# Designed miniproteins, single chains, continued (2), part 48

Each design is a single chain, and the fold is of that chain. pLDDT is the mean over its residues in the fold that is shown.

## One batch from the design tools (miniprotein)

Design m5763
Fold by ESMFold2-Fast:
Structure m5763 (fold): chain A 68 residues (1-68)
Amino acid sequence: SLEDKYKELLDKLYEMIKNKAPVEELEKIVKELEELLAQITDPRLKANAQAAIDWARQLIARMKAAEA
């Protein structure tokens, strides 16, 4: 299901953050989440996925700013 794929990608994102993965690898997972969001028609699941993507994008932006 789309919900199962979302949870799997979200868990992978959290694991990568815990393991201090490079920003480039985090951006790849966020791109996969964005592609999944484009396929979601359920309003509740779409809202949850959008919130997770927004959070991850803000985290990536802060990581890039800290290295600039």
Scores: mean pLDDT 80

Design m5764
Fold by ESMFold2-Fast:
Order: structure tokens, then sequence, then C-alpha cells
Structure m5764 (fold): chain A 77 residues (1-77)
């Protein structure tokens, strides 16, 4: 659990860095992965925040659907 939380935080930092560079595609991937790691850690609040950030950066319907699917899985826990 502690390892997954730390990995989520590292991925979130990388997402913020990519976002600052204007790389929305890379930022989306990092925030989505951060959400998955936070969910594994049981931190559902951080998981949903990360997935919400990924959704806001989504540029394709496929990316939006992926973020929505993950959010539904987290809410079902």
Amino acid sequence: KEEALKKGEELEKKGKEAEKKGDRKTAFQYYLQAGKEYAKAGDLEKALEAVGKAYSLASTKEQMDEAIALAKEINAL
C-alpha cells in the first residue's frame, strides 16, 4: 500500500511537469497511472482527483472514456 501511494505521488509529479511543458498527452498518461496507483493504495480521494485531472487533459473520446471507466471502477470500491 505504501509503495503504491509513493508511486502515485511520483507519477502525479511527472504529470504536472508534462502539463507545464504543454504535453497534454503525456500528462494524461501520468495522471491516469497516478489514479490507478492511488486506487491500489486505497486512497480513493487522491485516485479520483488524479483521474479527474486526466479527464480534463483528455483530447480524444478514447482518453475520456478510459478516465470515466477508471472513475467508475474506483467509485464501485
Scores: mean pLDDT 83

Design m5765
Fold by ESMFold2-Fast:
Structure m5765 (fold): chain A 73 residues (1-73)
Amino acid sequence: SVAEELAEAAREAIERARRYAEEGDLHKATLALSAAGVLVAAISFEGADELAEELRREREEAAKFVDEAEKKA
């Protein structure tokens, strides 16, 4: 389904955000988190609210990881 394709894209964006943060590329990490946020909103728009909520939580965890990476830079 479209929601499942959006969820896969959101997970990829979340993973990219973590990877960029680990590499010290905080600008790209923030852009990847923003892309994930847009994809999560699109999943909710498609009516897959439970899936959107799961990915919103995963994105929040990744955002905290990026914040911690920024503090260490």
Scores: mean pLDDT 86

Design m5766
Fold by ESMFold2-Fast:
Structure m5766 (fold): chain A 88 residues (1-88)
Amino acid sequence: SKEEERKKILEEFEKLIKEGKAGPLAIAVYLLSLVVENPSEEAREPAKKAAEYAEKAMEYLREKKYEEAEKYAEEARRYAEEALELTK
């Protein structure tokens, strides 16, 4: 099913993250997808901030401001990690 394919993709993403091969924006998106599946009230604010930073990172990528994009992507990853910890 599409849901099973989605789970396999997320597992591959998790493996790449653990091996240090995924970029921060990809990590942030993966972690936010896990938070959205099992959201807690405590995770709402850091998840919102992760999404806002990820959006800004994508805006900087469109403007070819790669250094700023990477900085905002790292912040998105940090907030996504915080949201995931609060979800568990």
Scores: mean pLDDT 74

Design m5767
Fold by ESMFold2-Fast:
Structure m5767 (fold): chain A 56 residues (1-56)
Amino acid sequence: KLEEEIEKIKKEIEELKKKEREALRKYLETGDASEAEAIGKKIKELEKKLKELEKK
């Protein structure tokens, strides 16, 4: 069911956004942006997939 997949992706994006905030805090303390960058890419990928599913 398409709605269930959409809901799952939305929840995953919200969780990743929380992780991104934590990773950005670590970046400010350590100067290492790798984790924040990786999470940001994941969020963009999921948002793109979500848009494609919602378009159906």
Scores: mean pLDDT 80

Design m5768
Fold by ESMFold2-Fast:
Structure m5768 (fold): chain A 80 residues (1-80)
Amino acid sequence: MSDEERFHEAVRLLSELAVKYEETDPELAEKIRQAIKEAMAAKSPEEGLKILRDTLEELAQEYPEHKEDIEAVLKRIDEL
């Protein structure tokens, strides 16, 4: 899989996570959407992937109640 394909798939996974939490934790959902915006503005797909991964690692620490879901998405991105 190319870095571009990995980036697009990672964005999809984060978008699905944001939708999952839009009603139950809108603050978490908004932070995920902001990370996607920052990643989309990155100079390369590789840099974008790093932004998405770093954000998920930070959010797993900030939202321990959602850590299992966040880490599951991070693992899926690492396996791309």
Scores: mean pLDDT 85

Design m5769
Fold by ESMFold2-Fast:
Structure m5769 (fold): chain A 66 residues (1-66)
Amino acid sequence: LSAEQLEAAAKLVKEGASGEEIKEKLIELGASESTAQETAEEAQNLIETKGPEHAAQFFLQRAKEL
């Protein structure tokens, strides 16, 4: 995933987007279907275990480390 794709995922997570919405946006930004699906699943798991603020911060941190 690119920094742009990770930042988009973080924004959608903060806005309360579904995994399907996250997947769709990542595909629009050029991610493969499999990578978008995996990222949406990771986002949902993080939201359930740590909450949406932590999930968003996780993706923003990954974008900065690229």
Scores: mean pLDDT 82

Design m5770
Fold by ESMFold2-Fast:
Structure m5770 (fold): chain A 62 residues (1-62)
Amino acid sequence: MKVYAKVIEDFEAKKPDELSLKKGDIVEILEIVDGEYVYVKSLKTGKEGIVPKKYLEVLKSE
């Protein structure tokens, strides 16, 4: 099952493995890295990277 999340606040990457995202973007959660970070794929750009979980609202599939 694919898990999607909405970006709730702009995030700018500070490390090469991080992904910059803008508020309103939709991402696919590929992996949970730890309690603070997730590995995601941007549906807008197709790029992948690490993002702090606090910038994301997980979308429920119903």
Scores: mean pLDDT 81

Design m5771
Fold by ESMFold2-Fast:
Structure m5771 (fold): chain A 57 residues (1-57)
Amino acid sequence: SSEEQALLNEAFRAARAGDVAAAERLLRELVSLDPSSTAKPEQVRAAAEVLLALARD
């Protein structure tokens, strides 16, 4: 859980910096920690783009 929280915090920081590639990579790592996750690569990319949109003022 602390590892999941750290990855999520890093993904959000990457999103705030406008770095969609870094946010996507960190979200992929987060998804890989959950064996029940069914997230597809394209869905992780879409989630990264949504994080970037939400991180903007």
Scores: mean pLDDT 79

Design m5772
Fold by ESMFold2-Fast:
Structure m5772 (fold): chain A 55 residues (1-55)
Amino acid sequence: SAADERAIAELVEAVRELVAQGDERGVALYRDLARKELSPEHYARFEAEVARLLA
């Protein structure tokens, strides 16, 4: 849904900012939040985007 797409985009954007700041603890906390709040399918997509940011 559009709401699910927005939620994933917002979490990815937050992680992008934390990566830019070198905040590894913050990145881990947002990844844990996404795992708890998103469906398994949406979490997999979120993790794929995060992996791209960390490459």
Scores: mean pLDDT 84

Design m5773
Fold by ESMFold2-Fast:
Structure m5773 (fold): chain A 71 residues (1-71)
Amino acid sequence: GIEEARELLEKALELSRDNVVVASALHDALQALEISKEEAIEALEKALRVAQEQGDEETAELVRKALELLK
């Protein structure tokens, strides 16, 4: 659920803290989790694209798992 998705995103942030672009997208996704499931899914799909474009495969995998937990 939302709690497990938050834990995965916090782990992804720790791994990607030195990549400002990826970290920014993950922060947006964490904020969206506090607003609504629909906002969270949209922000997570954006974060997934950003992680993939930056070559951060480990973060991309964590974001995919978070999306699956919310869908």
Scores: mean pLDDT 83

Design m5774
Fold by ESMFold2-Fast:
Structure m5774 (fold): chain A 54 residues (1-54)
Amino acid sequence: MTPEQREALRAEVRRAIAEGRLDTLDIPKLAEKYGITPEEVERLVREAVREALG
């Protein structure tokens, strides 16, 4: 995953957090879109949530 792709994925996750729609994230589609595993997407989501919520 390139730094640009990672930042794009993080931006999508941050938008979902800001809109209160984290539960609507399509993890399998994000994994396919960014060329990573669903497990890796879930890890990035958890990291972004921790950063956003403190």
Scores: mean pLDDT 78

Design m5775
Fold by ESMFold2-Fast:
Structure m5775 (fold): chain A 66 residues (1-66)
Amino acid sequence: MDVKKLAEEIYERVREIVDKSFKEVRSTVPDMNELIREIAKEYGVSEKTARQAVMMALGDYALDEM
């Protein structure tokens, strides 16, 4: 699985976590760690690959807010 393609597939899930954490005024870290594990299981990739995809999607979301 290509990390960039995986990041595009999970973009909305990352966005939902960020939006929820912003509304609740709390850290994204626990929810992001859970998402990484879920993505690793669902797509059959390592947690390292899933983490890279989540970080890439988060970066894309941050740029879209500009």
Scores: mean pLDDT 75

Design m5776
Fold by ESMFold2-Fast:
Structure m5776 (fold): chain A 55 residues (1-55)
Amino acid sequence: SLVEEAIKKAKEIAEKNGEKFDEEAVRKLITGSEEEKLKVMEEITEELRKKREEL
């Protein structure tokens, strides 16, 4: 499916950049409501920021 293909590509990009990838959060971004998408985006951004602080 297009959703699975998008998730796979996003995961590859994240891994290439050395970033943490949350597959479940990305699925919610693709299939969720506008409000759910915003919330998931905030969670992903916070996770990436925290990982950046560790390195």
Scores: mean pLDDT 70

Design m5777
Fold by ESMFold2-Fast:
Structure m5777 (fold): chain A 75 residues (1-75)
Amino acid sequence: PEEEIKKDPNNARAWLVLGQIYLEKGEYEKAIEYFEKAIEIDPNYAPAWRVLAEAYEKMGETDKAEEYRQKAEEL
């Protein structure tokens, strides 16, 4: 993931994978940052919105999690 980002920083999938690694480690704020980068590159990338919602849910921000889940469903 990190090497893919260095070669192609516009690879939304690579940013998603990097974010998922930090989500698994419990580093939710860092995971959110990487998921937001994936969305910045491809705003229609529904998987990025779904994992962003999951990260907010794990942080206890249920309202934000609901908002981003709805966004993913609309794409």
Scores: mean pLDDT 79

Design m5778
Fold by ESMFold2-Fast:
Structure m5778 (fold): chain A 62 residues (1-62)
Amino acid sequence: MLDEEIEELRKKIREAIENGDLDSALEYYRRLRELYEKKGDDIGAEMALIGIAVVETAKKRK
């Protein structure tokens, strides 16, 4: 179910960020956005896009 995959990706994103693995966090956020788009959840997709922008900004400061 898409909702279960979304919840698993959110957990993986949190773990990747906690471990400083910004590359994995970025990959998981991009997949999260795709799942929200597939579900037709425009708000969820935009929130995932914001997450992508935050992670990309953090990578530039390393």
Scores: mean pLDDT 81

Design m5779
Fold by ESMFold2-Fast:
Structure m5779 (fold): chain A 67 residues (1-67)
Amino acid sequence: KEEVIELLDKAREALRAGNFDEAIRYVLEAGEKAGVPELAEKAAQAIRDGDYETAIRLLHELGNRAL
């Protein structure tokens, strides 16, 4: 739980910094640890597409699934 939230925080920081490859790496790792890799892949795809509003929403949902 706490580890997943930390990874998602790092992903958000990487997005803010424009480090998209690093953000995607953190998101995918968080999804695996939370047991929702499909949701993490959707968030990663939103980052690749430059749809940051959708990416942020999906990161929030991913954090909620880690509860």
Scores: mean pLDDT 82

Design m5780
Fold by ESMFold2-Fast:
Structure m5780 (fold): chain A 94 residues (1-94)
Amino acid sequence: SAIEEEAVRRAEEAARRAAELAAERGDATGTAAAAIEAAGAAVDAGIQGGEEAARRAAEAGERAGREGAERAPDEAAREGALLAARAARGAGPL
């Protein structure tokens, strides 16, 4: 559905943003805020589209964060991307 597709896209964008902020500037505060946005996207997906939308958004956010971690140039960037992945995953089962 359109709601599920939008939720997945939003979660992926938030997770990618967290990885970029960690990689480019070591911006721990910005990375944490983006990770919270990734988790929020999964929660919002659940509210709007139900359990399946929440699960798909959480999985998409986790995948984007893990891919960002694999491409990270340093340890801080990797940790930021993994934070976003874990935040998105943790929001899905709620």
Scores: mean pLDDT 70

Design m5781
Fold by ESMFold2-Fast:
Structure m5781 (fold): chain A 78 residues (1-78)
Amino acid sequence: LEAALEAGVEATVAQLGAEVAAAVPDPALVAEVTEEIRRLMEEYRRASLEGASGEELGEIQRRINALLAEARALGAAA
């Protein structure tokens, strides 16, 4: 379960990182945003393993979505 969840986090981080790279042309900013997404996904994995509620997991997911929206806005402005 833990190994499968870890593999899922890596796949999600790779997918979201690709979306950020498509929206943001600055590779340094892409790396920074992708790193933050990774931290949030690691927090999500830990919370899930600790039996966190769907509401708590939803809060982490909302933070990831907010970060993606901010990255897209920065990319659109540049």
Scores: mean pLDDT 73

Design m5782
Fold by ESMFold2-Fast:
Structure m5782 (fold): chain A 69 residues (1-69)
Amino acid sequence: MDPESYLYAVRRLIQEGRLDEALRVLEEALRLHPNSPLLPEFRELVDRILAQEPENERARALRERLERL
């Protein structure tokens, strides 16, 4: 799947309130495309999840990982 397809899927899942599924798709996208030019967009999507669930450890770990990429 293209990196852009992951962005579309994640945005849709966030809109539907399916945040755990959105995180799973983001984790898969980063595993398959760690050097994607879309990393800034992935960071924005993680930040959207954290805005809704600031205590979500999974989202925090993923945000930290994105900072190191």
Scores: mean pLDDT 81

Design m5783
Fold by ESMFold2-Fast:
Structure m5783 (fold): chain A 83 residues (1-83)
Amino acid sequence: APSREQLEAEVYVALAHMLLALARIIEKNAPPEKQETVRKYVEELQKLVDEAIAASQAGDVERVRELTEKALQKLREIDEIVK
């Protein structure tokens, strides 16, 4: 059975994927004049998700948590841009 720490890492990775999916929905619905700016932020969020997946595979639960928190901050920045 996976350890509690591995299950915790999997939960954070799932959350990071959900944050990226939401960011892409925001990008699709952003005003045309903001779409390019939002796209760049979504690309940065995707890199954070990719790093979180790699950290999870390496067993670095603290790094997965940190990267997922950074992904959440990136989503907040995207939300602020589209206001």
Scores: mean pLDDT 87

Design m5784
Fold by ESMFold2-Fast:
Structure m5784 (fold): chain A 65 residues (1-65)
Amino acid sequence: GFEERAKRALENAEKLVEEKAPRTVLLAARHELEILLQEMEKRNAPEELIERAREVLKRIDELLK
């Protein structure tokens, strides 16, 4: 379902942050997470998943400085 797909996307993005992936990869992950966050908000996904997505986006933005 959507929740399992969202969790997998978050796990993948967290992995990229942990590995300090190349800027191009982080930019792509950021774009995908922005889309995922919009879908989660639209679907009233669990607050825990929404907060987790926001946290990962913050970490990506910090690495892109």
Scores: mean pLDDT 84

Design m5785
Fold by ESMFold2-Fast:
Structure m5785 (fold): chain A 55 residues (1-55)
Amino acid sequence: MEELKEAALRFALLMHEAGVPLESILAFVRRELEEAGLSEEEIEKTLAEIRRALE
């Protein structure tokens, strides 16, 4: 769980540096976390952390 969240944040930072819009990053990460089997609560928490880090 922690490793996956850390990987998601790192990937989001790389996408942001590459100029990908925040909403596109969040949409992509949500799909990846859903595919990995995370609960809706964990997905929302992870997306909130990414949004906080990129804003």
Scores: mean pLDDT 80

Design m5786
Fold by ESMFold2-Fast:
Structure m5786 (fold): chain A 68 residues (1-68)
Amino acid sequence: REEEAIKAIMEETGLSEEEARRALEAVRLGEKLGWSEEEIIELILNAVPSLTEEQAKKVYEIYKKYSK
């Protein structure tokens, strides 16, 4: 569920709830558009510039886990 993914993102990255929501929205948008993992990671970094590339990859992993 969305709230569980947001909590996981906050715990793993130290983001605020608003930043975690923006990161999750970026992943969902990229997935809907059929973008590659690399393109989605770039979209996450543009949405939340305080993240490292490694943290953005972690956000994508969390999304995949909670979307199943």
Scores: mean pLDDT 81

Design m5787
Fold by ESMFold2-Fast:
Structure m5787 (fold): chain A 76 residues (1-76)
Amino acid sequence: SSMVQQQYQQTRQSMDDSISSDPGVSRDDYIRSMSNQQLIDMRNGLDRSSEAMRRMGRYGWQQALDDMRRQIDDVI
């Protein structure tokens, strides 16, 4: 549970930090700046966390993780 929350928060914070550092840099620009390996690791982390929450019946967290994954996919 806490590890899944950390994955979501870390991903969101990294995006927020990028935007805060340069007002010209969007969330989408941050995602596009990631290496292929960083994108694979992030997407796989979100997918594993979503599956774990689904197995636990924590559908609110599953939806949040799936929404984050979709937002990343929409940029790539």
Scores: mean pLDDT 70

Design m5788
Fold by ESMFold2-Fast:
Structure m5788 (fold): chain A 117 residues (1-117)
Amino acid sequence: MEEMRKYAEKAAEEGRAAAREGAEAAKAAESREAVAAATAAAIAGAGAEFAARKAAELGSPTLARQAAVSGYGAALAGEAAAERAETEEAKEEAREAAEEGRKAAEYGEKAARAAEE
């Protein structure tokens, strides 16, 4: 359980970071399309944080997988926000949200595997 909890805690940190960078990208965005994609990244990142924290608390591989799914969602939305970004600031924040979403997904998967093996 120790290894599972460490990976779940890392997934929560990366999910929180993706949520923050997605929110910053939304503030820096100048089109509705870029705001929508960046906001989706922020929501997915927050979802990854919540699921990962609950996975660590309850020792749940199912919630660790949910954190991975939400992390992948943040990565995809962050990539879309970067593609739609009109400013370098919005693009940088969106790219960072996508990278942190990918890390949340990777750590969520590792937490789930550690709980089952």
Scores: mean pLDDT 88

Design m5789
Fold by ESMFold2-Fast:
Structure m5789 (fold): chain A 60 residues (1-60)
Amino acid sequence: GMEKAEEYEKKGEELEKQGDLEGAIEYYRLAGEAIPADAPGAEERVAEIKKKIEKLEKQK
């Protein structure tokens, strides 16, 4: 369910705060993968996560 995706997203935020951009990107990817395709708002959530990953990759 969405719960695991939220956990991964939180972990990504923690790593981003620590300056571990590679670790943050990895957990954001896991968060996107954990979102159920049939969940309400899944498409929008996946798009938001992809934008976060792209932004961090450009900072490296």
Scores: mean pLDDT 79

Design m5791
Fold by ESMFold2-Fast:
Structure m5791 (fold): chain A 88 residues (1-88)
Amino acid sequence: GEAKEKAEEAIKIAQEAKEIAMEAMRLASEKGDRKALNRAIGAALRAIGAEFMAELAIKTGDIKKAEEALKDAQIALEAAREALEEAR
């Protein structure tokens, strides 16, 4: 149902955010930029949290949790993009 569809979208966005955050971590680490590295780690952790909440929403069929996970995934994606820009 709707909860599964929104949660699957949240997982997809969270996975994209994780990939972007990991690239930001790699670049920041190569430059020795601790501030950029910490920002990238924060984005990665937020994405992991969103993915966990989305998986929980699928298991429980909770539409509100799926909507919250989707919002968290979108925030994580924005944070990851900002971290990547800082790391470049």
Scores: mean pLDDT 89

Design m5792
Fold by ESMFold2-Fast:
Formats: C-alpha cells, structure tokens, sequence
Structure m5792 (fold): chain A 95 residues (1-95)
C-alpha cells in the first residue's frame, strides 16, 4: 500500500537523523535518542506487519517525547525538529 510505504520511508528518514545526532551527543542525550530510535523501529515493524492503528497511536506518543527532548537538548533541537517533521509526515500518510 502506497500510504504505508510513504510512512515507512519517513520513519526511516527520522531514524537516520536521530542515529547521526546520537553519534555527536553526550551520554545522556545518546541514551534518550537511542530509546526513541527503538520506539520508532517498533512502530516501523508494526506497519510492516499491518498493525496500522497501533503504529499511529505509538507515533503520537513518540512525537511528544521528541518535542520534550528538543526542549531538553537545545544543541540537538534542529535535528530533533527535522525528525519530528518526518514522524508527523509518516502519521499523516497513514491518515
């Protein structure tokens, strides 16, 4: 399904952004970013298995956590905001 494929593409882009940010982060930020990457990977796998409803609800929770981290780590704010944009686009694609 095209909508699921678009969502998966956006989640992969968000994961890539966060992974690159984690390489530059201090220990506390790296742990927080790694936990978000795990969460996004779970949502991605749910979409691949056809669990769209559960993935959408989980993505909403992850967007809130990404916003909290953008406030907590101002030095990562630009990367986190780009990741948030991709997660939001993934959610919108699933409508």
Amino acid sequence: EKRVEEAIKHLNEAIDILSKAAERADFDAEVDLTNLIIGLTIALNDLKRGNVEGAVEFLESLIKKLQELADKYPELKEDLQRAIEHVKRAREALK
Scores: mean pLDDT 87

Design m5793
Fold by ESMFold2-Fast:
Structure m5793 (fold): chain A 72 residues (1-72)
Amino acid sequence: DIDELAKKNNLSEREKKILQALDNAGPLSAAQIASALGISVSTATKHLNRLKEKGLVEKKRVGRTTLYSLAK
C-alpha cells in the first residue's frame, strides 16, 4: 500500500504521488514523472534520488534513457 509506505518513510505529498505513478504505470523516466505531476525534471530527479536512497525505487538505464520503478 503506497499510502502506508509514504507514512512509514515520512514522504512528502509529491514523493507519494511519484510512487503512485510508478505503481500504476512504471517504469517511467524522470521526464514522464515530471510531466504527470506538473513539476520540473530537476525536481522530479531530486525526489527520485531520495526515494532510491530509502530503497523505495530502482534506477535502470536503457540506452541513453534512465527509467525508474518500484523496488519491490
Scores: mean pLDDT 81

Design m5794
Fold by ESMFold2-Fast:
Structure m5794 (fold): chain A 57 residues (1-57)
Amino acid sequence: MEELRKKALELLEELLKLIKDPTVRKVVEHDILSLIEQGKYEEAIEALEKAIKQFEP
């Protein structure tokens, strides 16, 4: 579980670097941290990976 939490936090940091709008960044950070706090690490990781792919060239 600790490894999944660490992976989710690392992916969150990566995604936040890609988001230019500070309001959107704050909402995304809040939503993902909420999933992590609830122990839904796999759901958070899946959402983060999907979002990051949208920013790939």
Scores: mean pLDDT 79

Design m5795
Fold by ESMFold2-Fast:
Structure m5795 (fold): chain A 93 residues (1-93)
Amino acid sequence: SLEEIRAQLEALREETLAALEAAQSVAEIRAVVLKTVARVFELADQLPADARSQIEAVVSEALQRLTDDKEEAIRLLEEMFDRILAIVEATAA
């Protein structure tokens, strides 16, 4: 359900941001981001095609803007999740 997908995305957001804050290297930051993106796409696969397309665009934009700076990575991922959650909430039944 949309409600379940939203809850899983909110949980993933909290887990991802905590993992990024705990990361001690660029390799760890990139590993967290890649795992997060894979899980986002898995969840998006359960959504209507228009919502999936919008989420793919948001993720692609975030990945293009990703840098080696941990604080910037955290801000980008926070912004990405805010935009993804807005898309899910706007998705009609």
Scores: mean pLDDT 86

Design m5796
Fold by ESMFold2-Fast:
Structure m5796 (fold): chain A 113 residues (1-113)
Amino acid sequence: MAEAERALAEGRAAYAAGDLEEAIRHFRRAAELAPGTLLEARALLWLGVAYYWMGDLEEAKRAFEEAARTAEAALGPAHPLALAALELLAQVAEELGDEKLAAEARARLAAAA
């Protein structure tokens, strides 16, 4: 959908400009407009990245969990978007001290390889 693609593009432009709050608003809108699609997974991945740079690690974790789930459901567990979401999920889980979630994400990565 053109509107969802536009929201994703506007979010990426805001992110590149360093406007993380603006980027978060646009990525959230893009995800809402494209449920169950590759575009939703991509928007959720960018949303997690923006939250991560804001220092909102719990929000980043939730966004990467949703991105991985959406990408796996829409595209399959071996798709590059699903693998990227799992890698970022493992990283943020490690930073939060959630060793169980980090291990689960890395096991899912290994199983998809």
Scores: mean pLDDT 88

Design m5797
Fold by ESMFold2-Fast:
Structure m5797 (fold): chain A 55 residues (1-55)
Amino acid sequence: SPEDIQAQMDRQLKAVLERVREELRKRGYSEEEIEEELKRVEDTMKSLTQQRLAE
């Protein structure tokens, strides 16, 4: 169902954001820079999720 797909995509988004956060922290980014990048990643992935759900 669309709800199951959305829930799965939400779980995957959270997992990706956690990996990106860890990677940026290891690269020496500040917490402020990390939050800005995560916001961009989240917005991009949400847009892609909306496109997939429309298919």
Scores: mean pLDDT 78

Design m5798
Fold by ESMFold2-Fast:
Structure m5798 (fold): chain A 56 residues (1-56)
Amino acid sequence: MEELAKKAAEAYKAGDVGTAAEYAGKMHKLGASGEEVAEALVKAGVSREAAETLAG
């Protein structure tokens, strides 16, 4: 989970929103809720707005 959030944040910072969304989707497949995905992304350094968008 944490590793996926870090990879998503890294992709997002590099401008690769599609790859960031793919990692967020993998977190959902592991049973994380949208709120849990957004929180993990914020902890990894993504803004709240971007994290909520990526979490869906």
Scores: mean pLDDT 82

Design m5800
Fold by ESMFold2-Fast:
Structure m5800 (fold): chain A 65 residues (1-65)
Amino acid sequence: SSDELKEKTYEQILEAIEAYIAQTELDPAVREQILEMIRKARNAPLEEKQQLIKEIVAALQEARA
């Protein structure tokens, strides 16, 4: 179903972000914050996942700026 595809897509995005963080030099406190945001997004209702992923990406962009 459409919802199954969305769930799979969001999980793939979260896994890609985790892989990126593992390879990227970040302040330990910032890394922990982003990993907590990923955990929250993974456990969130489907309707909230897109917004939470946007917030994770924004946090990563700020950390790298």
Scores: mean pLDDT 84

